# Designed miniproteins, single chains, continued (5), part 90

Each design is a single chain, and the fold is of that chain. pLDDT is the mean over its residues in the fold that is shown.

## One batch from the design tools (miniprotein)

Design m19127
Fold by ESMFold2-Fast:
Structure m19127 (fold): chain A 87 residues (1-87)
Amino acid sequence: MQKELDELIKKAEEAGKKGDVKETTEYLKKIVDLMFKSSLDLAMETMKRIEEIASKNPTIKKAFDSLAPQIVGAILRIVGDEIDKEL
């Protein structure tokens, strides 16, 4: 849910502020797992939010880069399913 995602994003930002890549990665993994199990819209919105905080914090960027293949794969699958309904 959005409330849980907001809390995890705040925790990831705090861990990133401390320079703790491991802790930041754990929070980002939880965010990715939740967005994968939620709706397409929430997954896309969450992806944009993670990209924004990663651009502002190098620790978050490192953690995000380690998860990028999983995130990209999930987004491409979700987008493909939606396009098949419209086209």
Scores: mean pLDDT 73

Design m19128
Fold by ESMFold2-Fast:
Structure m19128 (fold): chain A 68 residues (1-68)
Amino acid sequence: ELPELSDEEMKKLRERIGRMVAAFLEERGVDITDMEAAVAALLAHREEISERFEEIMEEIIKEQEEKK
């Protein structure tokens, strides 16, 4: 079960996902302004992208749990 994220955690999630997607596209030589090519690349690797997304989510949740 995924816990409800705060606005700050959602912002961190969006920023980390954005950086991950940008890095992924850059590694593959895809211009992020080419929306069709970007979407096609992400869809071709959706399982890898989903795994990276889950890792980012888990990191944020872990940071929340470790916060004192």
Scores: mean pLDDT 73

Design m19129
Fold by ESMFold2-Fast:
Structure m19129 (fold): chain A 71 residues (1-71)
Amino acid sequence: MLTEEEKKKVEEIVKGVKNLLKRVDPETAAKAGIKALEGESEKVKKAVIEELKKDKDEKVREVAEIIEKNL
């Protein structure tokens, strides 16, 4: 189970990636996501990837795959 602080981190990173995808390509958004995940727990990293993979937007799912491959 994620703590409340970890849940907030997951929400912030997921929102950040989705907002970036309105202006940049998936590769650029993934690099920002990877940087945001630096120093975060394994649970937070996995939760962010899982939330992005569940998204209805193909570009958001593509970002999840790039992040997972580079972690």
Scores: mean pLDDT 83

Design m19130
Fold by ESMFold2-Fast:
Structure m19130 (fold): chain A 73 residues (1-73)
Amino acid sequence: SEREKLLELARYAEEEVRRLVAEHPDNEGLRRALERLRELIEKIEKGEISNEEAFKELGEVVAELQATLARLA
């Protein structure tokens, strides 16, 4: 289903960001993005967020990650 694909995508993003946090443990932007992704996953699993809202929040986290990674380069 759409919700299952959304949850898989959010979990994949969390795994990737967790790896980046391990490489850059002092980076506050990466830690904040990881926290937001974990909160988003919990909301999706509990049914506390709509698919539309979850896609919007995931997009916002991705934008924040892009800005953070640009600063690391």
Scores: mean pLDDT 84

Design m19131
Fold by ESMFold2-Fast:
Structure m19131 (fold): chain A 97 residues (1-97)
Amino acid sequence: ALPSDLSKEEQLAVELVLSVLQGLEAAKRGSHDLEELLERLEKLIGKELLEEALREAERFRETQEVTPRVIEVGRKLLEELKKTSEEAAKRIEELIK
């Protein structure tokens, strides 16, 4: 469970960071799916942000601590997702209210 002191936006940001790692771990069962998922994620959010998200997700898995850095990376993921469509942006805004 995430700390109760987090805002809805901060909670969603952390959940997105963890979802990237969980998605890649699930895809590791099939090498083809993993390569395709990595290519799609890199195209969507960029290589640097993908690498940061994976690093912060691994750190959270080991420490169970929500850091300012994992929240910052998660917020960057939210902004990239908002750019994919107007519908995605509206859904994200509704979730963080």
Scores: mean pLDDT 73

Design m19132
Fold by ESMFold2-Fast:
Structure m19132 (fold): chain A 93 residues (1-93)
Amino acid sequence: MALSEKQREAVELARERAREVRERLEKEVGPGAADAAAEAYLRGALSVAELADTPLTGYDGGAGPAEGGSAPASAAAAEGARAMMEWIEERQK
């Protein structure tokens, strides 16, 4: 893995927040849809972090296809991207 310390912190934070999204949505839409949304949240957050500087992911193949439905996945990805942008902005200050 070729991630810097800052990038590793961003990944760990995104993963923790994705778990919170999963738990929140699990009560609303069920575990399957919640898992798909949490995955989309992570991908959205990682995409923003990659655009900010060096690529955050060291994985081959990149984002890959999303699992689950488009609607919950797109909303979760947007939320993840926004949260990551806020986190990066706060960290740069």
Scores: mean pLDDT 63

Design m19133
Fold by ESMFold2-Fast:
Structure m19133 (fold): chain A 93 residues (1-93)
Amino acid sequence: MVPPERILGISAAGGTPEGVIRAIKERGAELLAVSSISPEEIEAARAAAEELGVKVMVSAETEEEKKEVKERLPDAEVNLLAALQDGADRAFS
C-alpha cells in the first residue's frame, strides 16, 4: 500500500491542473486519489498523470460513471462505491 503521506486527494489540491501538479511535486505523492467524478477533477487528474506519470485512483458510484472515467483516464484505477448498497442488494456477494 502507498503510505498516506504519498497519497494526495485532489480536492485538497484545489482541483486545478496546476494546483494538483504543484502539490504532487511538493509532497512527492505517488498516488492521486479522486473521490468525486466532477469533470474539473477528472481533467486535473488527467493533466497530472500525463505530466508526471502519477498513478490515479478514482471512486465512482455507478458503472456508467466508471465508464466515463475510463474514457477520460484509460490508465486510471476505478473503484465502485457500491459498498453501501452491495450488502443490501447482492445476496451472492
Scores: mean pLDDT 68

Design m19134
Fold by ESMFold2-Fast:
Structure m19134 (fold): chain A 95 residues (1-95)
Amino acid sequence: SIEEKVRELREKVPTASPEELRAMIDELNKILKEVIKNLDSLDPETALRILDEIMETARLIEQKAPESDLETRLQAGAIEVAAAMLKVALERELK
């Protein structure tokens, strides 16, 4: 499941190399796009949980990435913002 994929990525962050963090950013971005594509068919509560896990995983990647790796940090920040914006939009639709 999407939720399991994000959880596995999050668990790997503490021990990830810089190269692995970059690969995780690419995977997390693909997962976010899959959530957006399937948003209308996902249970809203499940979608909100997945978005929260994406945001937390992106935050951890940003914190773990070396200070010199601005690209990874910026990409992680962008994913966190995108997931947060989608969460706000989804919560508004549930009213």
Scores: mean pLDDT 85

Design m19135
Fold by ESMFold2-Fast:
Structure m19135 (fold): chain A 79 residues (1-79)
Amino acid sequence: MSPASRALLEAAARELRALLAAGASTDQAIDVLERYRALAEANGDRGAARLLREAIQALKDGLSVEAVLAALETAISLS
């Protein structure tokens, strides 16, 4: 993973952790991920955009914000 892709995904994960700590809704988590997905796409970062789309879809499919955050942090650590 490029340093720029990692920084963007780490920023998204950090904002999700803050939302989880605040007890925010799944819709608020989706809105955050959609903003980072749009930024990744604007930057031509297809890898980060794909991971963010998968995270958004998982939330829409009923996975918890905690589970999606854990999966995203794992993907960052393995790259």
Scores: mean pLDDT 86

Design m19136
Fold by ESMFold2-Fast:
Structure m19136 (fold): chain A 86 residues (1-86)
Amino acid sequence: EEELEEARKNASQATIDVARLLQLVGLMLEKRYDEAAKLLEETASEWEKRGAPQEAVDLYRQAAEYAKKGDFETALRLASEAARVA
């Protein structure tokens, strides 16, 4: 029962992470860079609270800085790498 709940929680979390990456892409394409950066900073804070590897948290925060600068390619690359490590 707990094992099944954990599997559901992990599956739901993966779905949320994919949805957030899609939201990031949408915001960057619309040139809403400050909102994209905020999304990445909020994602970093949530992963930090969940005990994710510090590397993943740091990568999301770095992605936020590049998103704020409008560097779509670097922001997306770093955010994707962070999602892989988390």
Scores: mean pLDDT 75

Design m19137
Fold by ESMFold2-Fast:
Structure m19137 (fold): chain A 99 residues (1-99)
Amino acid sequence: MTEEELKLMEKLVEEEIEYAKKQNDKELVEQLEKIVEEAKRSGNWELLVLLAQRAAIRFNYDDELIDRLEELVEKVSKESLITFFEIIGALDQAELLKK
């Protein structure tokens, strides 16, 4: 991943968090902020890719960007997916990946 791609993903993640704040979904805001904090703590950019893809689709970004993020999502490790699902409370999905 390039530094430019990382900055773009951080911007998309910020847009997703701002959207959750506008919906007054305090639980979702807390979950998204925990994902960002974990990504920064561990240096695991893969957690940001999952949020960036969601934001790009939600805010109707260009198909080229959406395709690029989808390619990056396919490269996300099983461990990162488990961590992501555990933070957002998708425990059934996290357990399925552990099997």
Scores: mean pLDDT 79

Design m19138
Fold by ESMFold2-Fast:
Structure m19138 (fold): chain A 71 residues (1-71)
Amino acid sequence: SAGRELVEKALEAIKAGNVDAAVKLALQAYREGDKRGAAEVLRKAAEEAEKQGNTLMAEGLRELAKQIEAS
């Protein structure tokens, strides 16, 4: 499905350290109906942001993941 392919691309972006690309792809996956996949990517993107020293971005991404899971 389109959502699954977007999640896979987002996970590759995270492996490359590209948090911005991963977030964009996660939000596209959410729009395609993959709420669980989008939330999973956002949590992993938060871990990568924290590794890069961006604690505020990591907190924001974890909060966004919770909101998506609750929707």
Scores: mean pLDDT 87

Design m19139
Fold by ESMFold2-Fast:
Structure m19139 (fold): chain A 80 residues (1-80)
Amino acid sequence: GLEEAKYFLKKALELLREAGADEEKIEELLEKIEKAKTKEELEEIRDEIVELLETLDISEITEGMIHLLIGMASLFLKKG
């Protein structure tokens, strides 16, 4: 559901923060996740997280972990 999707998106943002993503952008996305009320809003936020990930030069392992977390969020968005 929405709470599980939010959890995994927040975990993806935590790894992006550790990988050197812009802190201001991380804080903006975390606030958007907290305020999101619909699947559609979380899907838009997910897409912004993917875009942010693509701007970073990070290890293949960290990138893989972030993709896994985004995938988990997407699974919960599909279910309800």
Scores: mean pLDDT 84

Design m19140
Fold by ESMFold2-Fast:
Parts: structure tokens; C-alpha cells; sequence
Structure m19140 (fold): chain A 66 residues (1-66)
């Protein structure tokens, strides 16, 4: 489901940020942004997870100079 995908993206974003895996961080950022764009009616919990995935992924990429 989209909600499950949002939670997985949040986990991936945090792992990418924590491990310095720019590819994982980038995938989490882009995936989270796409989930938010395609599913505006997601439950608030899932939307919050997607926002966190996007933020963590973006920060992870930024720390690697991307």
C-alpha cells in the first residue's frame, strides 16, 4: 500500500542518512516526494512518514555533497 511504502521510505531515508549511503538517501527522498504527490489523501501518519523520509534523504544527500 502507499502508506506502507511511505513508512519504508522513512526507514530508508534514516538509514541513508545514518550510514552515508547517498544512493539510498536519494531513493528515499525521490520516493517519498512521489508518494506525497500521487497520494494527497494518505492518512496523516503516512504523510508524516513520507515527509520525514524526504527530509532525511535530502539531508543524507547534502552531507555527501549532492
Amino acid sequence: SAAEAARRAAEAGRRGLETGDAALAGSAMHGSQEILRLHPDLPEEAREAAREGARAGREGMRKQGL
Scores: mean pLDDT 83

Design m19141
Fold by ESMFold2-Fast:
Structure m19141 (fold): chain A 69 residues (1-69)
Amino acid sequence: SEEFEKLLKEFEELKKKYPRYQGVIDEMIENLEKLRKEYPEEKVIEFGKKMLDSLKGAIELDEKVRKET
């Protein structure tokens, strides 16, 4: 669906902005594709949005610590 593709695009943009997190982001994308085979797409999108928000927060914290060290 368009919403799922938009979610994947947001992960890809995050990967482009923070290349050091490519491996973690790729694993998250693979996990979402696996969940899509077992669960309704609406639930996968809901889970993926929560995952994206948590990842963004973790990256922002890590980048801030790296700049101060």
Scores: mean pLDDT 82

Design m19142
Fold by ESMFold2-Fast:
Structure m19142 (fold): chain A 64 residues (1-64)
Amino acid sequence: LKEVQEMMRLVAEMVDKSIEKGRETLKKTGDKEKGLESMRKKMEELLPEHKKKVKEIKEKAEKE
């Protein structure tokens, strides 16, 4: 379903952004642990936004 494809894309974007943040921190600090923590924090920040977007997709699909 188109709905599932959109949700999968949102997950991929969230993961990619989290990895980029972790890699950026690793490059700046050279600390693997700080890189992992930065990645985790980014994912936690993106989770509420991700949930909101998923809800919007479901609501749109329900109206159609």
Scores: mean pLDDT 77

Design m19143
Fold by ESMFold2-Fast:
Structure m19143 (fold): chain A 88 residues (1-88)
Amino acid sequence: SLIDDAIKKLTEEPVEASVRFPYSVVVVLARMVREGKITKDEAIDEIRHLEETKFKTVKRPASEFEPYFKNITTEDIKLAIELLEELK
């Protein structure tokens, strides 16, 4: 599945995957959850939208994601994987 492929990419090549669409959007959503900007349920809803569109579109405006692409941490990637695992 697209979710399984995303988990594999973020696990095997975390740094490179975290800056590539669509995996970068999942990592940014995880960071937004960690910073209290969105809820975990809102992040799951956005990831479901990504899966429904086969990783082609995002539900929120791109400008809302832009500030969170900077300074991605290992903890953001770890939470991104955890959010994807909840969708299995």
Scores: mean pLDDT 79

Design m19144
Fold by ESMFold2-Fast:
Structure m19144 (fold): chain A 90 residues (1-90)
Amino acid sequence: KEIEELAEKVYNYLDKLEPSFPELSQKAKNSVGMAVSSGRGGDVDTALAHLSLAISYLRTVKDTGSPTDKSIADNAIDYVKKLKKKILEA
């Protein structure tokens, strides 16, 4: 439940990035979804790889986006890091 709640927080921030970064936001959503699925299955290494990929997409937003987009991306990265911590604790 806590992993699902953290993933929902990430998805909400990614939805806010969709108007400016439709492809990156969708790729990041897919990566987070794959991470949650792999984490639930006990494949922690695969889950962490997908979260790292999501962070890479969000870092592209930070490098190229408006100040508002950068702030949203920072919040999304923080929740991805919290999600990573919860998967590692499982």
Scores: mean pLDDT 85

Design m19145
Fold by ESMFold2-Fast:
Structure m19145 (fold): chain A 96 residues (1-96)
Amino acid sequence: MEYSEEEAQELVRAAEQLYEALEKMVAGEVLSDEEKMILETLREIVEAAKKSKTPLEALKKMREIIWELAERKKDIRVEFILRGAFIYQAQKLKAA
């Protein structure tokens, strides 16, 4: 799948907005280990994106982090959950 520079930028922005929304939603809540892992991974993704020079580079780094997490946990569901969250947020922004 090939992304344009603009689509990559939109996906990065969607990830940042999703992270901010989730962080606010879970403030003061007791999180499950899976929920903590998702939040921590989103934080790492956003941080990597902010350090990138281009949207395409940011998207590649985000994908790398998701893949590494899935490999270390040996749980394909983590990758699918994070991928689904990004797609959902990106679609929500486009639908508005």
Scores: mean pLDDT 65

Design m19146
Fold by ESMFold2-Fast:
Structure m19146 (fold): chain A 79 residues (1-79)
Amino acid sequence: ALSDEEKRAKLRERAEELIERARELAAQSTDPDVRHRLEVIIAELEELLEDLEAGKIEDLDKAEQSLRNMEREIERLEA
């Protein structure tokens, strides 16, 4: 099992990867509604990343679930 510190580091890495993926998708999209949704997701991911770095997140499982939900939404917007 990962320590809380290792889990937090892994969640930060995943958030950074999802931010990059969402930015690439936004740059390729010509649909303003899709771009706006991706901008909202990027903002939510950036806030989560800041909170993880600041040690404000006590419920790491909830943070992981939020990342999974945002990843799933990005995947839907790629289709």
Scores: mean pLDDT 84

Design m19147
Fold by ESMFold2-Fast:
Structure m19147 (fold): chain A 102 residues (1-102)
Amino acid sequence: DRAEIEAELERLVAAGEANPENNVLLAAAAVGALLLARLHPELRELLLATAERLRALLTDEEVRRILAELEELIEKLSAEEIDKLLLERLAPLVEEELKKRE
């Protein structure tokens, strides 16, 4: 149901606004929205808008740059290429944040 999906995306953005220091979580959520937009073309506009709102919350310029590169590549790459890119670019950032939260 579109209304339920819109409500969940709004909750995701609100969670990001409440935790603006968590740039890696914000970037991961934005990437998730971009990937979901490829699976649900009927929700593409809403999901792209959600990714843009999450990107606007980023304070780390390096994470913002990586997200911008991923946004452009997600539309051009196969699923296998996207998985490889996430492992090479996003996984190291997630590992670094997990170490900080010990």
Scores: mean pLDDT 70

Design m19148
Fold by ESMFold2-Fast:
Structure m19148 (fold): chain A 66 residues (1-66)
Amino acid sequence: PVVKVTVTGEKQAADFSGKVLKKGESLTIDAASITTLSDGNVVVTSADGKRKVLFDPDDAELEVLS
C-alpha cells in the first residue's frame, strides 16, 4: 500500500536514504511492511527494500493512501 508519514511532533523521523523528516514534513512510500518495534517506534519498509522510515507514533501520523 502507498502510505504517507507526516511528522506532527518534536521527534524527527529517520529516512534511511540519508534524510530526516522534521515537524510539518511528510514523505510518501510504497510500503511492503509496517512494523512496531519493542521500543514503540514504527518502521515502514518500501516494497523494493530501498527505503525505510523510522518514527515515533506519538510524534508522527501514518495515512494509508491506497
Scores: mean pLDDT 79

Design m19149
Fold by ESMFold2-Fast:
Structure m19149 (fold): chain A 79 residues (1-79)
Amino acid sequence: GGYTRSVGMTAYGAAVSGGVEDTEKMAEEMKSDPLRYRTFERVARAKREAIEAGLSEEEIRQRARNAGLEGAREMLESL
């Protein structure tokens, strides 16, 4: 529903902005909302793995986006 879409869109925004540190900070700020926290943490992890693999900025964004979408899907399935 609307809540799951809202969390997914917010995670997508985090995926396309800044680096891993910015995404991890957003996750930390969302600790009061476990579903948002888990989604943001997944995005931060995907960014970190892509950076460690030496991928391009475009590939980092794509992997982060995919992680955010998967987090939103898991959230929907947990309802």
Scores: mean pLDDT 66

Design m19150
Fold by ESMFold2-Fast:
Structure m19150 (fold): chain A 70 residues (1-70)
Amino acid sequence: SAASRAGREAAEAAVAGDGEAAARYVRLTKQHGGPATGATVGYEAAKAAREAGGSEEAVRAVLDEARQSQ
């Protein structure tokens, strides 16, 4: 699904340290799957980035976007 694809791209961007791209993909996940799906994807992307030793800025950007209601 479009939400599933955006979720994978959010995690990949977050692991790469691209917080802006990761947040954008979380927003796309909200658009296609709703706010709860976007929050779940954002949480999982932040977890993946932290486990991979990614940047704290990318983790924060993803979590901030995941917590916003749209």
Scores: mean pLDDT 78

Design m19151
Fold by ESMFold2-Fast:
Structure m19151 (fold): chain A 67 residues (1-67)
Amino acid sequence: MDLKKVFELLSKYLSEEQLEELEREVVRYIALHGRLPSREEVLALASKYLSEEQLKELEKELDKLGL
């Protein structure tokens, strides 16, 4: 998964502070599991910052990009 593209999409919905928090959570995930999080795991981490409508739009954008 291209995390840079995922974070660029998330920047449409999240504040700079929320993006920094999510980035720290992803780094922690990598440290604990030794692998990049899946799409579903990234969406789960981001879901606390997103409305149901924003989450649906993000899922559509990820599908369009093959992410």
Scores: mean pLDDT 79

Design m19152
Fold by ESMFold2-Fast:
Structure m19152 (fold): chain A 82 residues (1-82)
Amino acid sequence: MLLEAMREALEIMRGSAEDRAALDAVEAKAAQGLARIEAELKRLGMSEKEIEEFLKQLKEFLERQLEQVRREAARREAEERA
């Protein structure tokens, strides 16, 4: 289930550097995925500190991936406008 949500988000990112609505959808799915992970870890009885550390690592990774996609989109747009 979690892997499936991440797989869908990555698949959207691959095809959608040109589509702003798809980028917004990826951001929304990433936020939902993180919320689900947090809820599941709480159900498993993990401490707040352990959950916070784990989510911090995941957020950093996802933000880095989204930033790369945004940079490629901006670079192509700048080339078209030049």
Scores: mean pLDDT 68

Design m19153
Fold by ESMFold2-Fast:
Structure m19153 (fold): chain A 64 residues (1-64)
Amino acid sequence: AVSTTVRANAARLYMALHDLSQREAAEAFGISVRTVSNAKNLKVEEGESFTFPDGRTWTEVKLP
């Protein structure tokens, strides 16, 4: 299990990676659409490796 904050951050990145809606990402990560929308200030620190459920790290993905 991961915290809601971690799931919200992962959901936002997953949306960009897979061209998903906020609703689709929220359902995939078991969080509310509101939580995904409020995650704009959540980020992984530079040099920190964060692994998402799909196996990608934060540093491997560039948000649009």
Scores: mean pLDDT 59

Design m19154
Fold by ESMFold2-Fast:
Structure m19154 (fold): chain A 101 residues (1-101)
Amino acid sequence: SMEEIAEKLMELIKEILEKEEEFEVGEVKKLGDGVWSFEVKDKETGAVFPVIVEVLDENKVKLTFATGTEVVIEGESIEELAKKAAEAIVEYVRKAVNNSR
């Protein structure tokens, strides 16, 4: 089901992000059908970056960041989609942290 796909996708994104030593990932919260939120904390600065993930399809998600920046990610598998989404989140947080220094 789409709900099971969304839950597995959120689990995979969190697992990939938690492997990044520079970041702490907060609790994943469901905001609505196919819409999830969590916070990424930069351990060095203590800066917190909320992320909204909207599952649009089995192969497509939309990421929304606090600045109002939206990014649509597509993948050929749930694993590829999770990896690409996590990479986009990492890139956003790293750029935001570097711009604050």
Scores: mean pLDDT 84

Design m19155
Fold by ESMFold2-Fast:
Structure m19155 (fold): chain A 113 residues (1-113)
Amino acid sequence: MEARVGTERVPKSVEELVREAQEAIDAGADRIVVDVSGAKSVEEGIEAGKRVARLGKERGVPVVVSGGITGDIEVAKELLEAGAAGILVPSAEEVAKTNPSAAEGVEKLKEVI
């Protein structure tokens, strides 16, 4: 059974995310999906993701990390090196919201005025 750890609606500390993952594994979870977007900072999100990934690797349970920061290829690489079985890339919706062409459009409008 898949266990989901952390959500965007409930901000959690690194310690809370790791504890929740450990509890899920102890309960017999076959897979963990950890969402680190609820972490207080990007650095805490990376730390939580890496610690949960390593825990999963040690316990033989695949861990998939999600949470926006996974769109950064260097962050994704660090999580995979920590032992993550997979990475969920940010949705097309997030890419659309921070699209470079939208920023370019705003800059062009500023030049006209």
Scores: mean pLDDT 66

Design m19156
Fold by ESMFold2-Fast:
Structure m19156 (fold): chain A 71 residues (1-71)
Amino acid sequence: SSSIKKIIEDLKNPETAKGALALLERYIDKFDLSEEEKQAVTSELKKIVEESEDEELKELAKELLKKIEEK
């Protein structure tokens, strides 16, 4: 859907990533990700964990990765 595509794009930008993580958490509580969406989302979350200087952002990304991978 258009909403998940925007979330994925916003995850790529450090200035919008925090808001995108919050929207992603709300999205996965209501909707299941397709396999393609799951792969795109987990790829971007792994980049945040590896590359971000923001410790809060890294921890939130790690928690969301666990939630998505457990499904």
Scores: mean pLDDT 82

Design m19157
Fold by ESMFold2-Fast:
Structure m19157 (fold): chain A 105 residues (1-105)
Amino acid sequence: SQADRERARELEKQARELLAQMRAAIAAGDVARATQLLDQYVSLVEQAVELYVRSGDLESAIRLLEESIADLEALRAATTDPALRAQLDDAIGRLRGLLKRLREE
């Protein structure tokens, strides 16, 4: 529906704002904050993807997943903290799994 698509766009915008905050936290060496923001970011991306799919906007769902995976891979390259890298690997794996399912359907 139009409402689901508009809600998805709003969640995507919020996810992009969290991504900027995660980059700042990593640059500041605040691993605890980066980890908290990562959990929120992944939740918003997953919700936005579900809403795009429900609205019939598969193209936007796939685009958001591809962009989010690339952004998380860039964050992984920017950090040396092993715990944060492991959490980023888990998040990237989850989003890649979603992308694969959407492309196979």
Scores: mean pLDDT 90

Design m19158
Fold by ESMFold2-Fast:
Structure m19158 (fold): chain A 114 residues (1-114)
Amino acid sequence: SAARARALVEALATRPEWHSPLEAHQGAVAARALAQREILRAHGTVAGGITTPEQERAYLEELLADPETRGALEEALEAGLSPVDAVAVARVVREVGEEAGRRLLEAFRDLEAL
C-alpha cells in the first residue's frame, strides 16, 4: 500500500536526534548512502548515479504496487529486517526472482541472529 511506502521512506529518512543541524544533515546523508548501497548490492547491478530520497520513494511505491515484491517486502520487515535490508530483498525479488530474494532474506536473518 502507499501508506506502507510512506512509512518506509520516513523510517529511512528519519535520523536519531542530533545536537546540531549539521550533524543531523550528515547523519541523513550517510543513511541515504547506506540505503542506496544495499539496494544496489542486493540487485546485483550498478544502477548508475546517486539515489535521491525521491527515487527511494519511487522504488518503494513501485515495489508495493507489485503483489510479489510487496509480499517479499512485508515478509522481510515482519522477519525483523531493517527497512534498508527489506527494500534490498524486495528489489532482488523484482529484478532477479523470488528464489534469489528468499536466499537474500535468509542471509540477512542469519546476520541479525549473530
Scores: mean pLDDT 56

Design m19159
Fold by ESMFold2-Fast:
Structure m19159 (fold): chain A 62 residues (1-62)
Amino acid sequence: DEFDKKVKEIEELAKKLELDEVEKILAEAFEIIQKKYNINDYDKIKEELAEIVLKLLKEKLK
C-alpha cells in the first residue's frame, strides 16, 4: 500500500525532529488540505495528506 510506505518514511524522518516540530508540520499539512479541499472524507485525501507531510518533513531536515 502506497500510503503505508509513506507513513513509514514519515516515521523515520520524524525521529530526527522534536515533538513540537512534528506538531507544527501536522498543523501545516492540515491547513494545506483544508484550503485545497474543504472535505471531510479522510479516506479520499489520506494519500495526498501523507505526501504533503512527507515533503514538509524533508524540507525541515535540510
Scores: mean pLDDT 73

Design m19160
Fold by ESMFold2-Fast:
Structure m19160 (fold): chain A 63 residues (1-63)
Amino acid sequence: SKEVLEEFSKLPFWDRMKLSVLVHEKGPNVTPKEVQEALGVSDATAKRLAKLARKLAELMNID
């Protein structure tokens, strides 16, 4: 939905790029641990971004 895209667009450029790669590689199976390892963010941020990544994958119909 619009809210998911708006949240994604507010991320720093490098975080958007790294999260996009995870979405393309893992689809809806992106985990907080994978986000934390890729982006170097806190556990709380990783959980939020993993949820965002799953919603992005669902919107884009990525397997």
Scores: mean pLDDT 81

Design m19161
Fold by ESMFold2-Fast:
Structure m19161 (fold): chain A 70 residues (1-70)
Amino acid sequence: MKKTRFQEIVDAIKNDDLEKLKELLADPRNRPFLVFRDPEGKTLYDIAKENNAKKVIEYFESLGIVPLPK
């Protein structure tokens, strides 16, 4: 099976791989995922916080990303 673009982004966040995440988000086709909710109702910011992805959290906060309510 191949990973979806969203799953690849989630994997980068779970690994606190800021460099990989920045590469993925440089593609404008991935920009909608910044406000998207996963099947569990979580945003990328929520996933980063749950996984203690400190570098990713700092990056998202620098972009002014606001967590969406469930």
Scores: mean pLDDT 72

